# Designed miniproteins, single chains, continued (4), part 27

Each design is a single chain, and the fold is of that chain. pLDDT is the mean over its residues in the fold that is shown.

## One batch from the design tools (miniprotein)

Design m12906
Fold by ESMFold2-Fast:
Structure m12906 (fold): chain A 108 residues (1-108)
Amino acid sequence: DPERERAIQRLMDYNGMTEEQARRAIEYKLSHFLVRALAELGLSDEQVRALAESLDPKRREELRDAGLEAAARAVEERGETDRAKREEILEEALMEHARAAVRALLEA
């Protein structure tokens, strides 16, 4: 998985993290932003559960890998040197990725 490993390496360089720390941080953030994106759309608990149940392991991996790449690219593109600002850019990119993913899942 060369793109995923490259995105993780960029996040390690960005935050001074180990590979395990970077992987866990992104997985945690993306899960949190997916829940937030669902809440922003006013979905019921039943609708949230139905969407979660529609996600097979492959689709979950694809969402995570795309989120990792989007976050890494956003940080790289902005060229920000301040750590806190780079974290904001990363989180904004993951949040937009989560919103796009949720909208795609709701399409007929």
Scores: mean pLDDT 71

Design m12907
Fold by ESMFold2-Fast:
Structure m12907 (fold): chain A 68 residues (1-68)
Amino acid sequence: ALSAAEVAAIVAEVTGYTGPASSLLPLVAHLSGAQLGALSREEFERWFAPRGREEEAFAAWQRVMAAL
């Protein structure tokens, strides 16, 4: 099983996220407590896709799922 820290590192690396790690904690807590396959595209976009970046968020979500 992946730890919360390992999940956060993978998300940051494959999405190119450069913000504070604390902003990932709600998502990481959800992923570490639930099946990763249960994380929807809509949930991922809500966390990582500010307006106008929906395609980038989708590509990032696919990379995260492939890396895990």
Scores: mean pLDDT 56

Design m12908
Fold by ESMFold2-Fast:
Structure m12908 (fold): chain A 69 residues (1-69)
Amino acid sequence: DEKEIEKEAEEALPDIKEKFGSSGAKMMLLEIEGKEVTEPLPPLSDEEQLEYLKKVIEKRKKEIKKELE
């Protein structure tokens, strides 16, 4: 459910910002996708961070579902 993922991202965003800074959500997505982070990521707005967090949560849920298949 897209709304559930959005709520989880909104709840996680303050902790991600505190622990990993303004680029944490994008860095997490790149790591999950197996992409190499070769340079410092630019700071993101809260709205941009939220979109990356939604993608992280969605990919995590899809991987769990695939493993249980």
Scores: mean pLDDT 74

Design m12909
Fold by ESMFold2-Fast:
Structure m12909 (fold): chain A 84 residues (1-84)
Amino acid sequence: SLEERIQRLVELTKFSRKAVLLGLLELLKEEGKEAVDMLNDPAKLPELAGRVARAASRYSSEEIEKADEEEVLREIEELIKKYS
């Protein structure tokens, strides 16, 4: 499931859940289908985790804290559906 993949990215990055969600959303916006394909491949999750960590590092702690987790998840699901 998407939730299991998000939890794996949290474990691999050691970042907060919100930071991982924001980084993943940014990658989906920038890389589209490539990011979706990596997210759907368990063997590619470590590579995706590195990219998520880099994308998440562009956000300040304040931006991460203010992020609406439900809204970010909704956008992630919409982009996955678009590029699937």
Scores: mean pLDDT 87

Design m12910
Fold by ESMFold2-Fast:
Structure m12910 (fold): chain A 56 residues (1-56)
Amino acid sequence: SMGIEEARRIAEEARAAGKRGAYAAAMQSVLDGEKGLMSGEEAARMAREAARANGV
């Protein structure tokens, strides 16, 4: 879904910026979204929050 793609993009941006915590949290959101444990929109929201908390 587009939400999962957005979460993955955010994870890759965090990794490129050297923000390991944001990357790990955003990737967990991607995995949970792919498993159907949360919606794609929820995965994207959590990834954005993790990035903001880590200054991305």
Scores: mean pLDDT 80

Design m12911
Fold by ESMFold2-Fast:
Structure m12911 (fold): chain A 90 residues (1-90)
Amino acid sequence: MMEELLEGAIEEAETLVEKYSKEGLEAIKKGDYEKAKEQIKKIEEVKAGLERIWKEYERRFGKPSKELQEKYKEVLEKAEKAIEEIKKKL
């Protein structure tokens, strides 16, 4: 149950990163650099929120499964890549 909640948080974070990445890139295409910067902040907030949830889980329940560790790292890397791609086009 608690591990399922962590998995759900990781999957939601991935969905939000994809959404904000798309919105940021579309904003750049339209010349709306302020909106693009807002999407970067949203991705940074999603990343920070996920890292907080991960640390709280580990503190309370111990180390998550290797599968969840891999998914977590993939989502964080995806968020960093999205931020970098948007910043590079600003």
Scores: mean pLDDT 88

Design m12912
Fold by ESMFold2-Fast:
Structure m12912 (fold): chain A 66 residues (1-66)
Amino acid sequence: GPLSREQLEEIARAVGASVGQVRKAIRLATDQPAAEAVERLVRELGMSRDQALTLLSLLSEHGVPL
C-alpha cells in the first residue's frame, strides 16, 4: 500500500533527504532495474550512490514495488 507521511519522514531522515525527494525517488525507481534506479537517483536528485542504495533498500523493506 502507499507509504504514510510518517514512514516517508522516517525514510527521508535515515538517508538525509527531504520527503519530496523520497516521493520523487519512488517515481524515478518504479519499474526500473536496480542499477538504472541508482543512476536515475544520482543524476536527477543529486544523491550519492551510497545514499541511493540505502534509500532503495529502505523502500524495499517498506514493501514499495520498484
Scores: mean pLDDT 82

Design m12913
Fold by ESMFold2-Fast:
Structure m12913 (fold): chain A 97 residues (1-97)
Amino acid sequence: DLEEDIELAKRLGLSEEEIEELLEEAKRHLEEVEEMRRAGAPEEEIRAFVREELVRLAKRILIASGAASRAEAEAMTPAELQAKLAELSARVEAELE
């Protein structure tokens, strides 16, 4: 649910403005995937595009939440970004009773 995702983002320390920007970016990402499919792009090409956009979103979430600086996030591999997001999620879960 979108409301649950927004609430999680707020718990991660993102502002409402940062959440709105991330939602607009996700919307543009979905529209681009739809356009690629209409243009007959191969599924492999679409998957590569989705991976790149998920990496960009992960970097923005880590920067916005304060879990990484811009320089740190830009230097991270996709695997390191995923690990850092997992650490951030674990911290949020650890705060729950």
Scores: mean pLDDT 73

Design m12914
Fold by ESMFold2-Fast:
Structure m12914 (fold): chain A 64 residues (1-64)
Amino acid sequence: SLPTLEELRRAVELLEANRDKFTPEQLKLMAESLLKTAERALQAGVITEDEFREIKERLEKVLA
C-alpha cells in the first residue's frame, strides 16, 4: 500500500505537469494527500529524509 520513491516522484511530476488543469482547492487536497503518503513512506523507511525533503519542496512549489 505504500508507494516506492519512483511512484511518489511520478505522482508529483503528474501534479506539476497538470497544475493548471485543477482549482487551487483541488491542488491543495492532492498535495496534502501526497505529502501524507510521503510522510508514511519516510516513517516506514521506504524513502530517506533527503528524498522526503525533495517531495515536500516540490509540492510546496506547486501550491505557491
Scores: mean pLDDT 87

Design m12915
Fold by ESMFold2-Fast:
Structure m12915 (fold): chain A 87 residues (1-87)
Amino acid sequence: MKVQGYAVIKEDGTVTLTFPFDATVTVYSSKTGEVTVKEVKAGETLTFEVVKGDTIVVETDNSVEDVLNFLEENMPLAGSVIAFEVE
């Protein structure tokens, strides 16, 4: 079962995420419209610069609760976080 978590950035800064699960991370730039996709493995750390309005999408074969909790705990620059099943 695929789960997608969405975090919408509320302020400019640096995001550092250490993933407890394998995931595909997609970053949508609000400024340029560029889309960056990265595959991550459990235990990997990803660091990237964000701008207000950017959207970060985490897709994984994990639970909605695990993804939502991970994003809420690790995304202090996010103004809104949501997670849902896509299958």
Scores: mean pLDDT 82

Design m12916
Fold by ESMFold2-Fast:
Structure m12916 (fold): chain A 80 residues (1-80)
Amino acid sequence: SEEEIKRIEKELLTLHVVLGLLQAAISFLEDVIARLKADPNADPALLAQYEADLAQTRQEVGEVQSRIKKLEEELEKLRS
C-alpha cells in the first residue's frame, strides 16, 4: 500500500543518516588508530580499545546496510 511505501521510505531516510554518522565515526577511529600505530610511545591498551571500537562500529555499519538492503527489496516488491 501507499502507506507502507511511505513508512519504508521514512525508515530508509533515518537509516541513511545513521549510516553516514557511523561512517564518519569509522573515519575518525581509523585516523586515531593510524596516529597511535605511528607513535612508538603510544599506550597499547588505548590502541586496543580504539581497535575494538572500530570493529564494533564496522559491525554496526554491516547491520544498518543489511537492514537498508532488505527495506529496498521490500520497497521494490511494493512498487512492482
Scores: mean pLDDT 91

Design m12917
Fold by ESMFold2-Fast:
Structure m12917 (fold): chain A 99 residues (1-99)
Amino acid sequence: MTDQQFLDEVVQNVKDYLENDNKESLEQVKIALMSYADFYSPFDPSVKDDVESFIQALENKDYSSALSSLDSLSQRVRGLDPAFEKLLEEIKKIIKSKL
């Protein structure tokens, strides 16, 4: 799978959750983001906290808190993983469209 294909799949799962309240799509987003967080958690444990806060905010339809969690996560992983940074920016665009 290409990096772009992976990003597109995660982005589509965010859209599916927001449009259809598809809990399985949200679980796939959580799995994908937690895979990144697990890699970085030995260096910054707060990466996992930011992912958990983001998923919780989405479940609560609190899009402002979701954006804050994504901004925190982006700041923590800045310069470490360009694919993860790109994924977070695409998710932010989708969430901003709901504000």
Scores: mean pLDDT 80

Design m12918
Fold by ESMFold2-Fast:
Structure m12918 (fold): chain A 69 residues (1-69)
Amino acid sequence: EPSEGAIELSLKRAKVPEDADKISPVQGKPLFGPAQDSVTLELYDGGSFGEYLAENPEAKALDEYVPKP
């Protein structure tokens, strides 16, 4: 199950590296669909994106590149 620490760490890791944008699920091939969106978020976000957005309002900007479950 997702945790706040894991989600925040995943974002920081993606942002800290010089090529953080390349880690995004939109990495040239966006995945659309309820099941695929959930799997994609788990791979790149490391858990529930909903909990992350509640704690990090700035993360809403990244939501443009991450599909919603």
Scores: mean pLDDT 42

Design m12919
Fold by ESMFold2-Fast:
Structure m12919 (fold): chain A 55 residues (1-55)
Amino acid sequence: SAEEARERAEQLIAEKPPTEAADEISFMLGKATDPEVREVLAQRLFEAGRKAEEE
């Protein structure tokens, strides 16, 4: 579900370095077919990517 995808992406951002979190969220986005799940993952990927670029 979109809620589970959001929780997992938030956990990755909290627990992993930004680059690792972005890579894993990107992989999840590639596997997702549900538009709501894809939107949530895309938003979190953008967040993780910005943090990675600042380092």
Scores: mean pLDDT 80

Design m12920
Fold by ESMFold2-Fast:
Structure m12920 (fold): chain A 78 residues (1-78)
Amino acid sequence: MSKEMVEKAEKLIAQLPEFQAYVQTLPPDLQQIAADGLREESERYRKLSEKSKDKEASEALKKLSDGLEQTSEQIRQS
């Protein structure tokens, strides 16, 4: 379970730049929806990181949360 969560988190983080570039091609209304969704997911993964007793899973989830929040802010600034 923990190893699978780490791998999934790493794959999502790797896809964030491409997802950001795609969202920035969308109309402003859809950009705002995407940014809001990323912030909600960031908060969800932050809480999962804090509750995780597995250090590697916790660190991966925290990194994913940080990446989602940063991507959300970058989209909002566009």
Scores: mean pLDDT 82

Design m12921
Fold by ESMFold2-Fast:
Structure m12921 (fold): chain A 70 residues (1-70)
Amino acid sequence: MEEERERARIRHVLEDLKTAVELSKAPEQKKAEILAEIDRLMADLPTLSVEEARQRVAEIAKRLEEAQKE
């Protein structure tokens, strides 16, 4: 039950992250790659541990930050 709530929070973070990607100054190809990765994580979310999901969110956020510096 608690893990389901944490996964729901992670899903909301991923939805916010999708919006951030679309509004970012990153190159279009990088945006498409990051959005595809977010979609895959959202699909996998029910099968992942909360810790694994959080680690993947952090990696995606870092990738977006690095893409914006290009």
Scores: mean pLDDT 81

Design m12922
Fold by ESMFold2-Fast:
Structure m12922 (fold): chain A 64 residues (1-64)
Amino acid sequence: EREERRKLLELTAIKIRNNTLSSLSKEELQKAEAVLQKELEKHPDNKNLQENLALVQEQLAKLE
């Protein structure tokens, strides 16, 4: 679980950095959003987590 969460966070960050977040499925984006929300609850002042969450949410909105 912990390693799976870390792997998903790393993959999501890589996709954001490479501007390829659109390659993720709606299900993968929903999982990434949930993980980012939980990490942000623990680190609410982490700007990178806030920005990554916003980008994932924006991509989900485009998928409806």
Scores: mean pLDDT 75

Design m12923
Fold by ESMFold2-Fast:
Structure m12923 (fold): chain A 69 residues (1-69)
Amino acid sequence: MPLGPLGSRALRALQARYGLEEDGVVDAAARAAIRELQAEQGLPVDGVVGPEAWAWLLSEEGRAYLGLE
C-alpha cells in the first residue's frame, strides 16, 4: 500500500537512521527498528506502525528526529 510521499520518506529515513536498506519495505529488520522507536517514545512495542506511531513520525518532532526538516 502506498504511504504517500512524506510517509515513504519517513520510513526510508527511519531505515537509514538504523543502518538498514532504504527500500521502504517493512521486513524483520525494519520491524526491529520500529520496536526500538516505539520503546524510545513509550508506545506499545509490537513492531507495527499504528495511528499513534504514524502521527508521531509525521509530526514536527518526528521529522526532526529523522532529519527530514
Scores: mean pLDDT 65

Design m12924
Fold by ESMFold2-Fast:
Structure m12924 (fold): chain A 66 residues (1-66)
Amino acid sequence: SQDFLDEVVARVRAARTAAEIGRIMSEAHLRMVAEGWSPGEIDAFAEAVGEALRREHPALAAELRA
């Protein structure tokens, strides 16, 4: 849901390290799988969070993609 996306984006915005962002994303992925999200829904969610990460923490986004 939008509320869950907003929650995860807020956590990513507050994160200071690539390790913290990785943990946040892993926790979000486990929750999405547990709640029965489709692969397409998970991909759309990951893209939306990725856009927020690139906007708020461009250096960390580059580090996570390397």
Scores: mean pLDDT 80

Design m12925
Fold by ESMFold2-Fast:
Structure m12925 (fold): chain A 101 residues (1-101)
Amino acid sequence: LTPLEQKILEAIRKYGPLTEEELAKLIGVSRATVRRAIDRLEAQGKVVRRDGLYSLAPLSEEERRKLAEEWAKIPGVGPELIAFLIDGVSVEEALKIINEL
């Protein structure tokens, strides 16, 4: 990873899904520079674009299976809730929800 690509990943981890403009402002570079770096990150499967927002890539099938097995050990957390949280929410947000149960 280039230093720019690393900064983009860290910004998304810290602030959640971000637009090209928000990434450019946070990192202090042009939108064109962000776009070039994000295209490389998408090609590497590290970032996903949805509705103009860039988020960290979804978990692999193996990673999702391992997390589902670990979360299934928590009393009160059903398999439907685990699947929903892993598929529809970031790991950080999902853990936050689980900790509130």
Scores: mean pLDDT 70

Design m12926
Fold by ESMFold2-Fast:
Structure m12926 (fold): chain A 65 residues (1-65)
Amino acid sequence: MLDDRLLSKAAGIIQDKLAQGYSDEEAKKIAVEELQKKYPDIPLSKIKKIVQEALDLVLAQRKAS
């Protein structure tokens, strides 16, 4: 589903930015901006929710590894 694809894309952006040394707050901000640019028709509130969920998932996976 589209939401699952957005979550996957957001997680990828966050993982890449965290690997580059960005903070979780900066990675989240960049992911929101990139998703808004790629999907301008999606409400900002929905993008922010998906990015927050992706950040939480990425951080949980990093703690498990």
Scores: mean pLDDT 80

Design m12927
Fold by ESMFold2-Fast:
Order: structure tokens, then sequence, then C-alpha cells
Structure m12927 (fold): chain A 94 residues (1-94)
């Protein structure tokens, strides 16, 4: 949980916004595209990558935020447990 503090701080900063700037959208787009490209080149399913993050000690909330960056749908349980992840999904969806 301590290992995710920088990521948690980044997501908290993004969630404090009413809308995203062009720079913030570019950062999210580049990060998303880079990660998707790496996973495609490795032949790794997104679900397998998310399980690797769990085994590395990433919190379920941090994993839900990563799912949004990867354009993955949140489960009903994740939507109920992590309203900040739902809000991030709305902020990045255009």
Amino acid sequence: SRDNRALENLFRELLSKKSLSDQERQYIRVTSQSLKTVLDNMGMPVEHYLELLRRKGWSLEAIALVKILLDQPLSEEERAAFPEAVRLEELVKK
C-alpha cells in the first residue's frame, strides 16, 4: 500500500479537477498507449497484467484506476467500492 502513494497522489490530483487540460489528456493518452503497446508486444492479456499488479501489492483501488487508463470496464463491486475510480472514468471519457 505504501508503494502506491505516488500513483495515489497523482490520481487524487487528477480527481480534484472539474475537467482535464490538454497536457493532462496528452499525459494520460501517452501513458495508456505506451502500456497497451507493451502488453500487445508481450502477448499479455490485460487481466493477466492486473493480476501481476495485485501480486506486487497494488491496492484494489489503484488497480481500478489502472483499469480506467487501459479502457477496461469496472465491475459493479468496483463501482460501489471506488467512487473516485468512477469519477476518473467520467473525467477521461470524451
Scores: mean pLDDT 74

Design m12928
Fold by ESMFold2-Fast:
Structure m12928 (fold): chain A 64 residues (1-64)
Amino acid sequence: MIDEATIERMLALAQELGLLPADASASDVDHLEDVLVAYELGRLAGHFPEATIEALRAHVRSLS
């Protein structure tokens, strides 16, 4: 499973790239889904391994 520190690093990078608001939270499923969309659009390509993205996707599914 994905750890909390990894999720926070993904959110922080997405915020820095202007893809998420500064108040984006790991507890907000919509913000986590926006990170996944950003990756599929290539905006996070090369910053995280595919296994980390798959772990985030599984985490989001577990919250739904």
Scores: mean pLDDT 77

Design m12929
Fold by ESMFold2-Fast:
Structure m12929 (fold): chain A 97 residues (1-97)
Amino acid sequence: EAERTAARRAAVARLPEAYAAGVEEAERIAARARELSQTLPAQEVRDLYEREGGALVERVRARALEEAPDDPEAAQLVADEVHLLLGRKLREILAEK
């Protein structure tokens, strides 16, 4: 638990550019999902979010590997952190529906 959180935090500190870009894109995806949640059923919002979010997580991992090609573990940890952020935002959006 604590060790996994510390590892992800350390990876973000090592790959700040990939993480920052990932957060910015995650916020754009969440804003679109929040707007759509006013007219679409929860399941359709989830499907769209999972599709766009999954693509973002892969882009973040690829960017992180470009920033630190010798550290694929750190790249995966940064992608995992963005994935967790997306999950938290989706939960908030659907709770307001």
Scores: mean pLDDT 83

Design m12930
Fold by ESMFold2-Fast:
Structure m12930 (fold): chain A 68 residues (1-68)
Amino acid sequence: SSKIRTGTMKVEGLTPAQADELADQLYEESKKLLEKSKQYEKEGNLSMFASLYTAANLLRIAGDLIRG
């Protein structure tokens, strides 16, 4: 799919402070999902465990990418 490219080489992207805040929010959500996944694993709901565990890892990776 064709999408509009935003040039990020201008100081018009996230400020370092905004990037840190967003990354911290993603890490906190990742942590919450990881903890929720452990509860589903204990309950034997392996489908929900796998889904939440994967989502938690993706949010952590997104936070790492935003922070650099």
Scores: mean pLDDT 76

Design m12931
Fold by ESMFold2-Fast:
Structure m12931 (fold): chain A 73 residues (1-73)
Amino acid sequence: MYEKLQKAKEESVRILVEAGVPEDLAREMADAIVNRDFVRLSRLIDEAVAMGIDRDKVLEAVNRSLEVVAKAL
């Protein structure tokens, strides 16, 4: 089970990076998604938007990442 979750985390990082999120921030966001730390995730989304990334694009990537992680659980 943990290997499947690790692959889902890596796929989440890829989705977020493709949306324009820097790799380090994408890894933090994927970690928050995997750990269901929605308070931290909300702050990281605000950081991505503050960097000039389109809010709708960030939210679409986050939603897709949540679906990937949910299927791995």
Scores: mean pLDDT 83

Design m12932
Fold by ESMFold2-Fast:
Structure m12932 (fold): chain A 65 residues (1-65)
Amino acid sequence: PRESLERFLREYPQLRPHVEELLADESLSLGQLADRMYDIALSLGLPEETALELSSLVVAYRVAL
C-alpha cells in the first residue's frame, strides 16, 4: 500500500501534491477518491492504464490506514 504508492510517485512526482490533497479529504468515499484521482491523472496527460493504476494504489493506501 504505502510503499507501492511511494514507488509510483517517484516515477510521477508531479502527482504527489494532488494525491496528498485527495488523501487529506477524509469526507471522500473510496469511489469518489478513485474517480477524482483517475480524472486528475488523465487531465495531466497520463495513459488510461497508468491513471487506473494510480487510482487503485490510492484506494489501497486509504484502506490500509
Scores: mean pLDDT 84

Design m12933
Fold by ESMFold2-Fast:
Structure m12933 (fold): chain A 75 residues (1-75)
Amino acid sequence: KQEQIDLEIEYALALIHAAVSELAVKRAKTPEEKKQAYRDLAEAYRRLSEIARRMGNDDLAAEFEQKAAEAEKKA
């Protein structure tokens, strides 16, 4: 199924984006860099939540929405 393969690829890419953003938060040297990294992290988690919902995993989607909200509060 093309749709299933596309969702799996989108999910993998979003996981990579989240991991990169988590590392950016840890390596941030200035408050401005850290805020930007948290904004990027929040965006990545919102994307993961959307994809999880499209995959039918509402529990996982809710978990990522919570993580996105936490990251956004720190931005």
Scores: mean pLDDT 83

Design m12934
Fold by ESMFold2-Fast:
Structure m12934 (fold): chain A 107 residues (1-107)
Amino acid sequence: MLSAAELKEILGISSLAPAARALGGTQVSRDRVLPSAGARNMIEEYEKRTGVKLRDADGTVRVGEFFRVVVEHLLNIGLSRDETALLLADRLKIPVSRARALIDALS
């Protein structure tokens, strides 16, 4: 699983809070994100499908797992890797090359 530091390096950003917010989460600590209602449904479907529990007692998810579930969800709803990279690049305001690197690291 990717750490907060590894995610910042891959994405080329100094803070994960704006990136998490763009994907429907709130960064509550260095390594944890609180999902919004829509993102919570995505996390719940992931947990149900895989049998892996991602949420802690406070409802938070590790930041690396949050980004992984978002990427996997986009691929599972039928987007190609290139379409997923373009969508992530636009939402996160990062280069497409950085979005591709994220998808590769989370696969």
Scores: mean pLDDT 85

Design m12935
Fold by ESMFold2-Fast:
Order: C-alpha cells, then structure tokens, then sequence
Structure m12935 (fold): chain A 57 residues (1-57)
C-alpha cells in the first residue's frame, strides 16, 4: 500500500532532519568543514525523500 510506503519515507525524512540539525550544531561549535559536508548530504537525502513522498501522493 502506498500509505505504508509514505509513512516509511516520512519516518526516514524525520530521521535525516534530526541528523541535519545535529550537523548544523557541530558547525556552530567549530567543526565547520565536516559538519557542512554532512549537512549538504543530509539536505540532498531529505530532498530526495520529500520528492518520493510527493510522487506517491
């Protein structure tokens, strides 16, 4: 069922949003280069999951 897939994707997106917030906090603490790179990767994954969710609606 599409609804089950949407729920799974939303859960994954929420997990990546949480990790993105963590990476941004690390950048604020002075770990700018690796934290910025991680944030970019998490933003890309979030965009992909949001696009898949829209595709299934």
Amino acid sequence: HMEEKINELEKKAKEYEEQLKGSKRLADLGFTVPARRNAEEFEKKLKEYKEEIEKLK
Scores: mean pLDDT 74

Design m12936
Fold by ESMFold2-Fast:
Structure m12936 (fold): chain A 80 residues (1-80)
Amino acid sequence: GAMEEAIKTLEELIEKYKDNEKVASILELTKEALKVALENKSIEGAIEALREAIKELRKLGAFEAAEALEEQLRNLEEEK
């Protein structure tokens, strides 16, 4: 489902940004939030976690990571 694909995207981004501590930390926290949302069947929780991550990544200039998460956010919003 879209949540599992968003988690996979976060795992791929964490590996790509592993040498950028601030970006990797945001991605890891977001992945844990999405895992909790998946366990609780909360699509709204996943959407809010992704929105906050996108905002913080854009503040750090990690625009490519933010754009990847924006695609996952669109997929989750379409499942409403």
Scores: mean pLDDT 86

Design m12937
Fold by ESMFold2-Fast:
Structure m12937 (fold): chain A 75 residues (1-75)
Amino acid sequence: SAAAQAAAQQLARGAAGGALQEMLLSGKEEGEVEGSSGSATARGHADKDVVRGEGTADGATGSVEVPMEEALRSG
């Protein structure tokens, strides 16, 4: 059941991706990255975090609240 639902979700994503590309006319870069990624980054999806481009703002927010040290001691 879960596998069938996941497959349906992927099919819907593929169909939506194709339609979105035509509507926006700018999805071709996304298609290339998702089509055959492997030469860029092993994680692949990690690239989307870079695309956000606001890591600095998030860093500033977290820095004041005791950064990575909390994760380490908190366990």
Scores: mean pLDDT 48

Design m12938
Fold by ESMFold2-Fast:
Structure m12938 (fold): chain A 68 residues (1-68)
Amino acid sequence: KTKFSEVTSLIYKGKYDDAIDLIESEVGCTLSPEKRTKIVNELKSKIDSTHPILLALELSRKVTIACS
């Protein structure tokens, strides 16, 4: 059960890798460094135009898909 408030807080602080680590822990998988870097860059491109809660949901979805 992902705590989106914690993920959202990490995104606000620019700690995208820590946010991914938290979601990986909840999903029970580990992303390759290449996939992690791609996801971090996609989040950075959206940070100014997307609500942080929506970014947290998108991050959770992307990590889950990448781990499948």
Scores: mean pLDDT 75

Design m12939
Fold by ESMFold2-Fast:
Structure m12939 (fold): chain A 82 residues (1-82)
Amino acid sequence: MKYTVTLTLSDGEKVTFEGENIDEVAEQIAKYLVEKHGQDKDSFETIKEKIKKGLTKLTKENPEQTHFEITEEELVLIALNS
């Protein structure tokens, strides 16, 4: 199943990611954030796992939905509550 996520960053920029599953989308978002914000290698895996948890929660709450629009702050909050 294809998923798309439009992420609104803290600076107001919007970026859309697409993948065949949540793992692919989470990896793309994590890589983008690491490259954009200059995070070190140790933060990449942590960010990826938090994003994956957040997106998994969203898909459980909205099982019929394949497109999600979220803010970076909302994604972090969802991941913390997963």
Scores: mean pLDDT 73

Design m12940
Fold by ESMFold2-Fast:
Structure m12940 (fold): chain A 95 residues (1-95)
Amino acid sequence: MEELEKIVKEAKEYLEKHGDERTKAFYQALLDDPDLAERAREYLENMKKAMKSKSKEIQLQALAGAVAIMEHPDVSEELRKEAAELAKKGIEKLK
């Protein structure tokens, strides 16, 4: 399997087990956002900041956002790889 697909699968499994309704709603809202691809860099920087939070809830939202960027078809490969690195770090930090 490609490394990106593996990271997406692991992150989704973690979010399904530990994510609340707000985290799931945030994830879906990002996937449904027509401007996500254009704003992906801005969102990714915000998610990097959120992942540094001491709040597990905020860290889960940051993980959900990173996964949404990785799965959006119009996001560049470079940004998807950066989002994958954030998701990987988030899973490790939340375990």
Scores: mean pLDDT 79

Design m12941
Fold by ESMFold2-Fast:
Structure m12941 (fold): chain A 130 residues (1-130)
Amino acid sequence: KRSFMEIIDLAASELSYSEEIKQAVAYIIREIADLLLKALNDRRSPLQLEESGITTEEVLEVVEKNKEELVEKVAELVKRVAKALNISIEEMVEALKEFVKAFEKHGDDIPAITTGIKKIVEATIEKLKE
């Protein structure tokens, strides 16, 4: 079985971007996972996600209930990270889109969390286009 961190690192390795951007995207995804676990009232770290017993249905309910707050927090994080790297928000959005595709390919060991993160990233991208 692959751990959550191994899946993130594997997905990030497939990106066509610099190591700096790959690490920044991986950081954003880890922060989204932490926010999602807090919303689930789960005290486990991202390193323990493979042990979670969390269902896709529970994740989707929590994401829907907390969508506005989660999307606002993640959009602000994306803006701060893009500014720190001195790249455009558009460039960061394209890197996040590429990461989500790779993450889906390797997320079979943690399907509930992968689904939740994907939904949050997609909603954040739509907000950043406004």
Scores: mean pLDDT 78

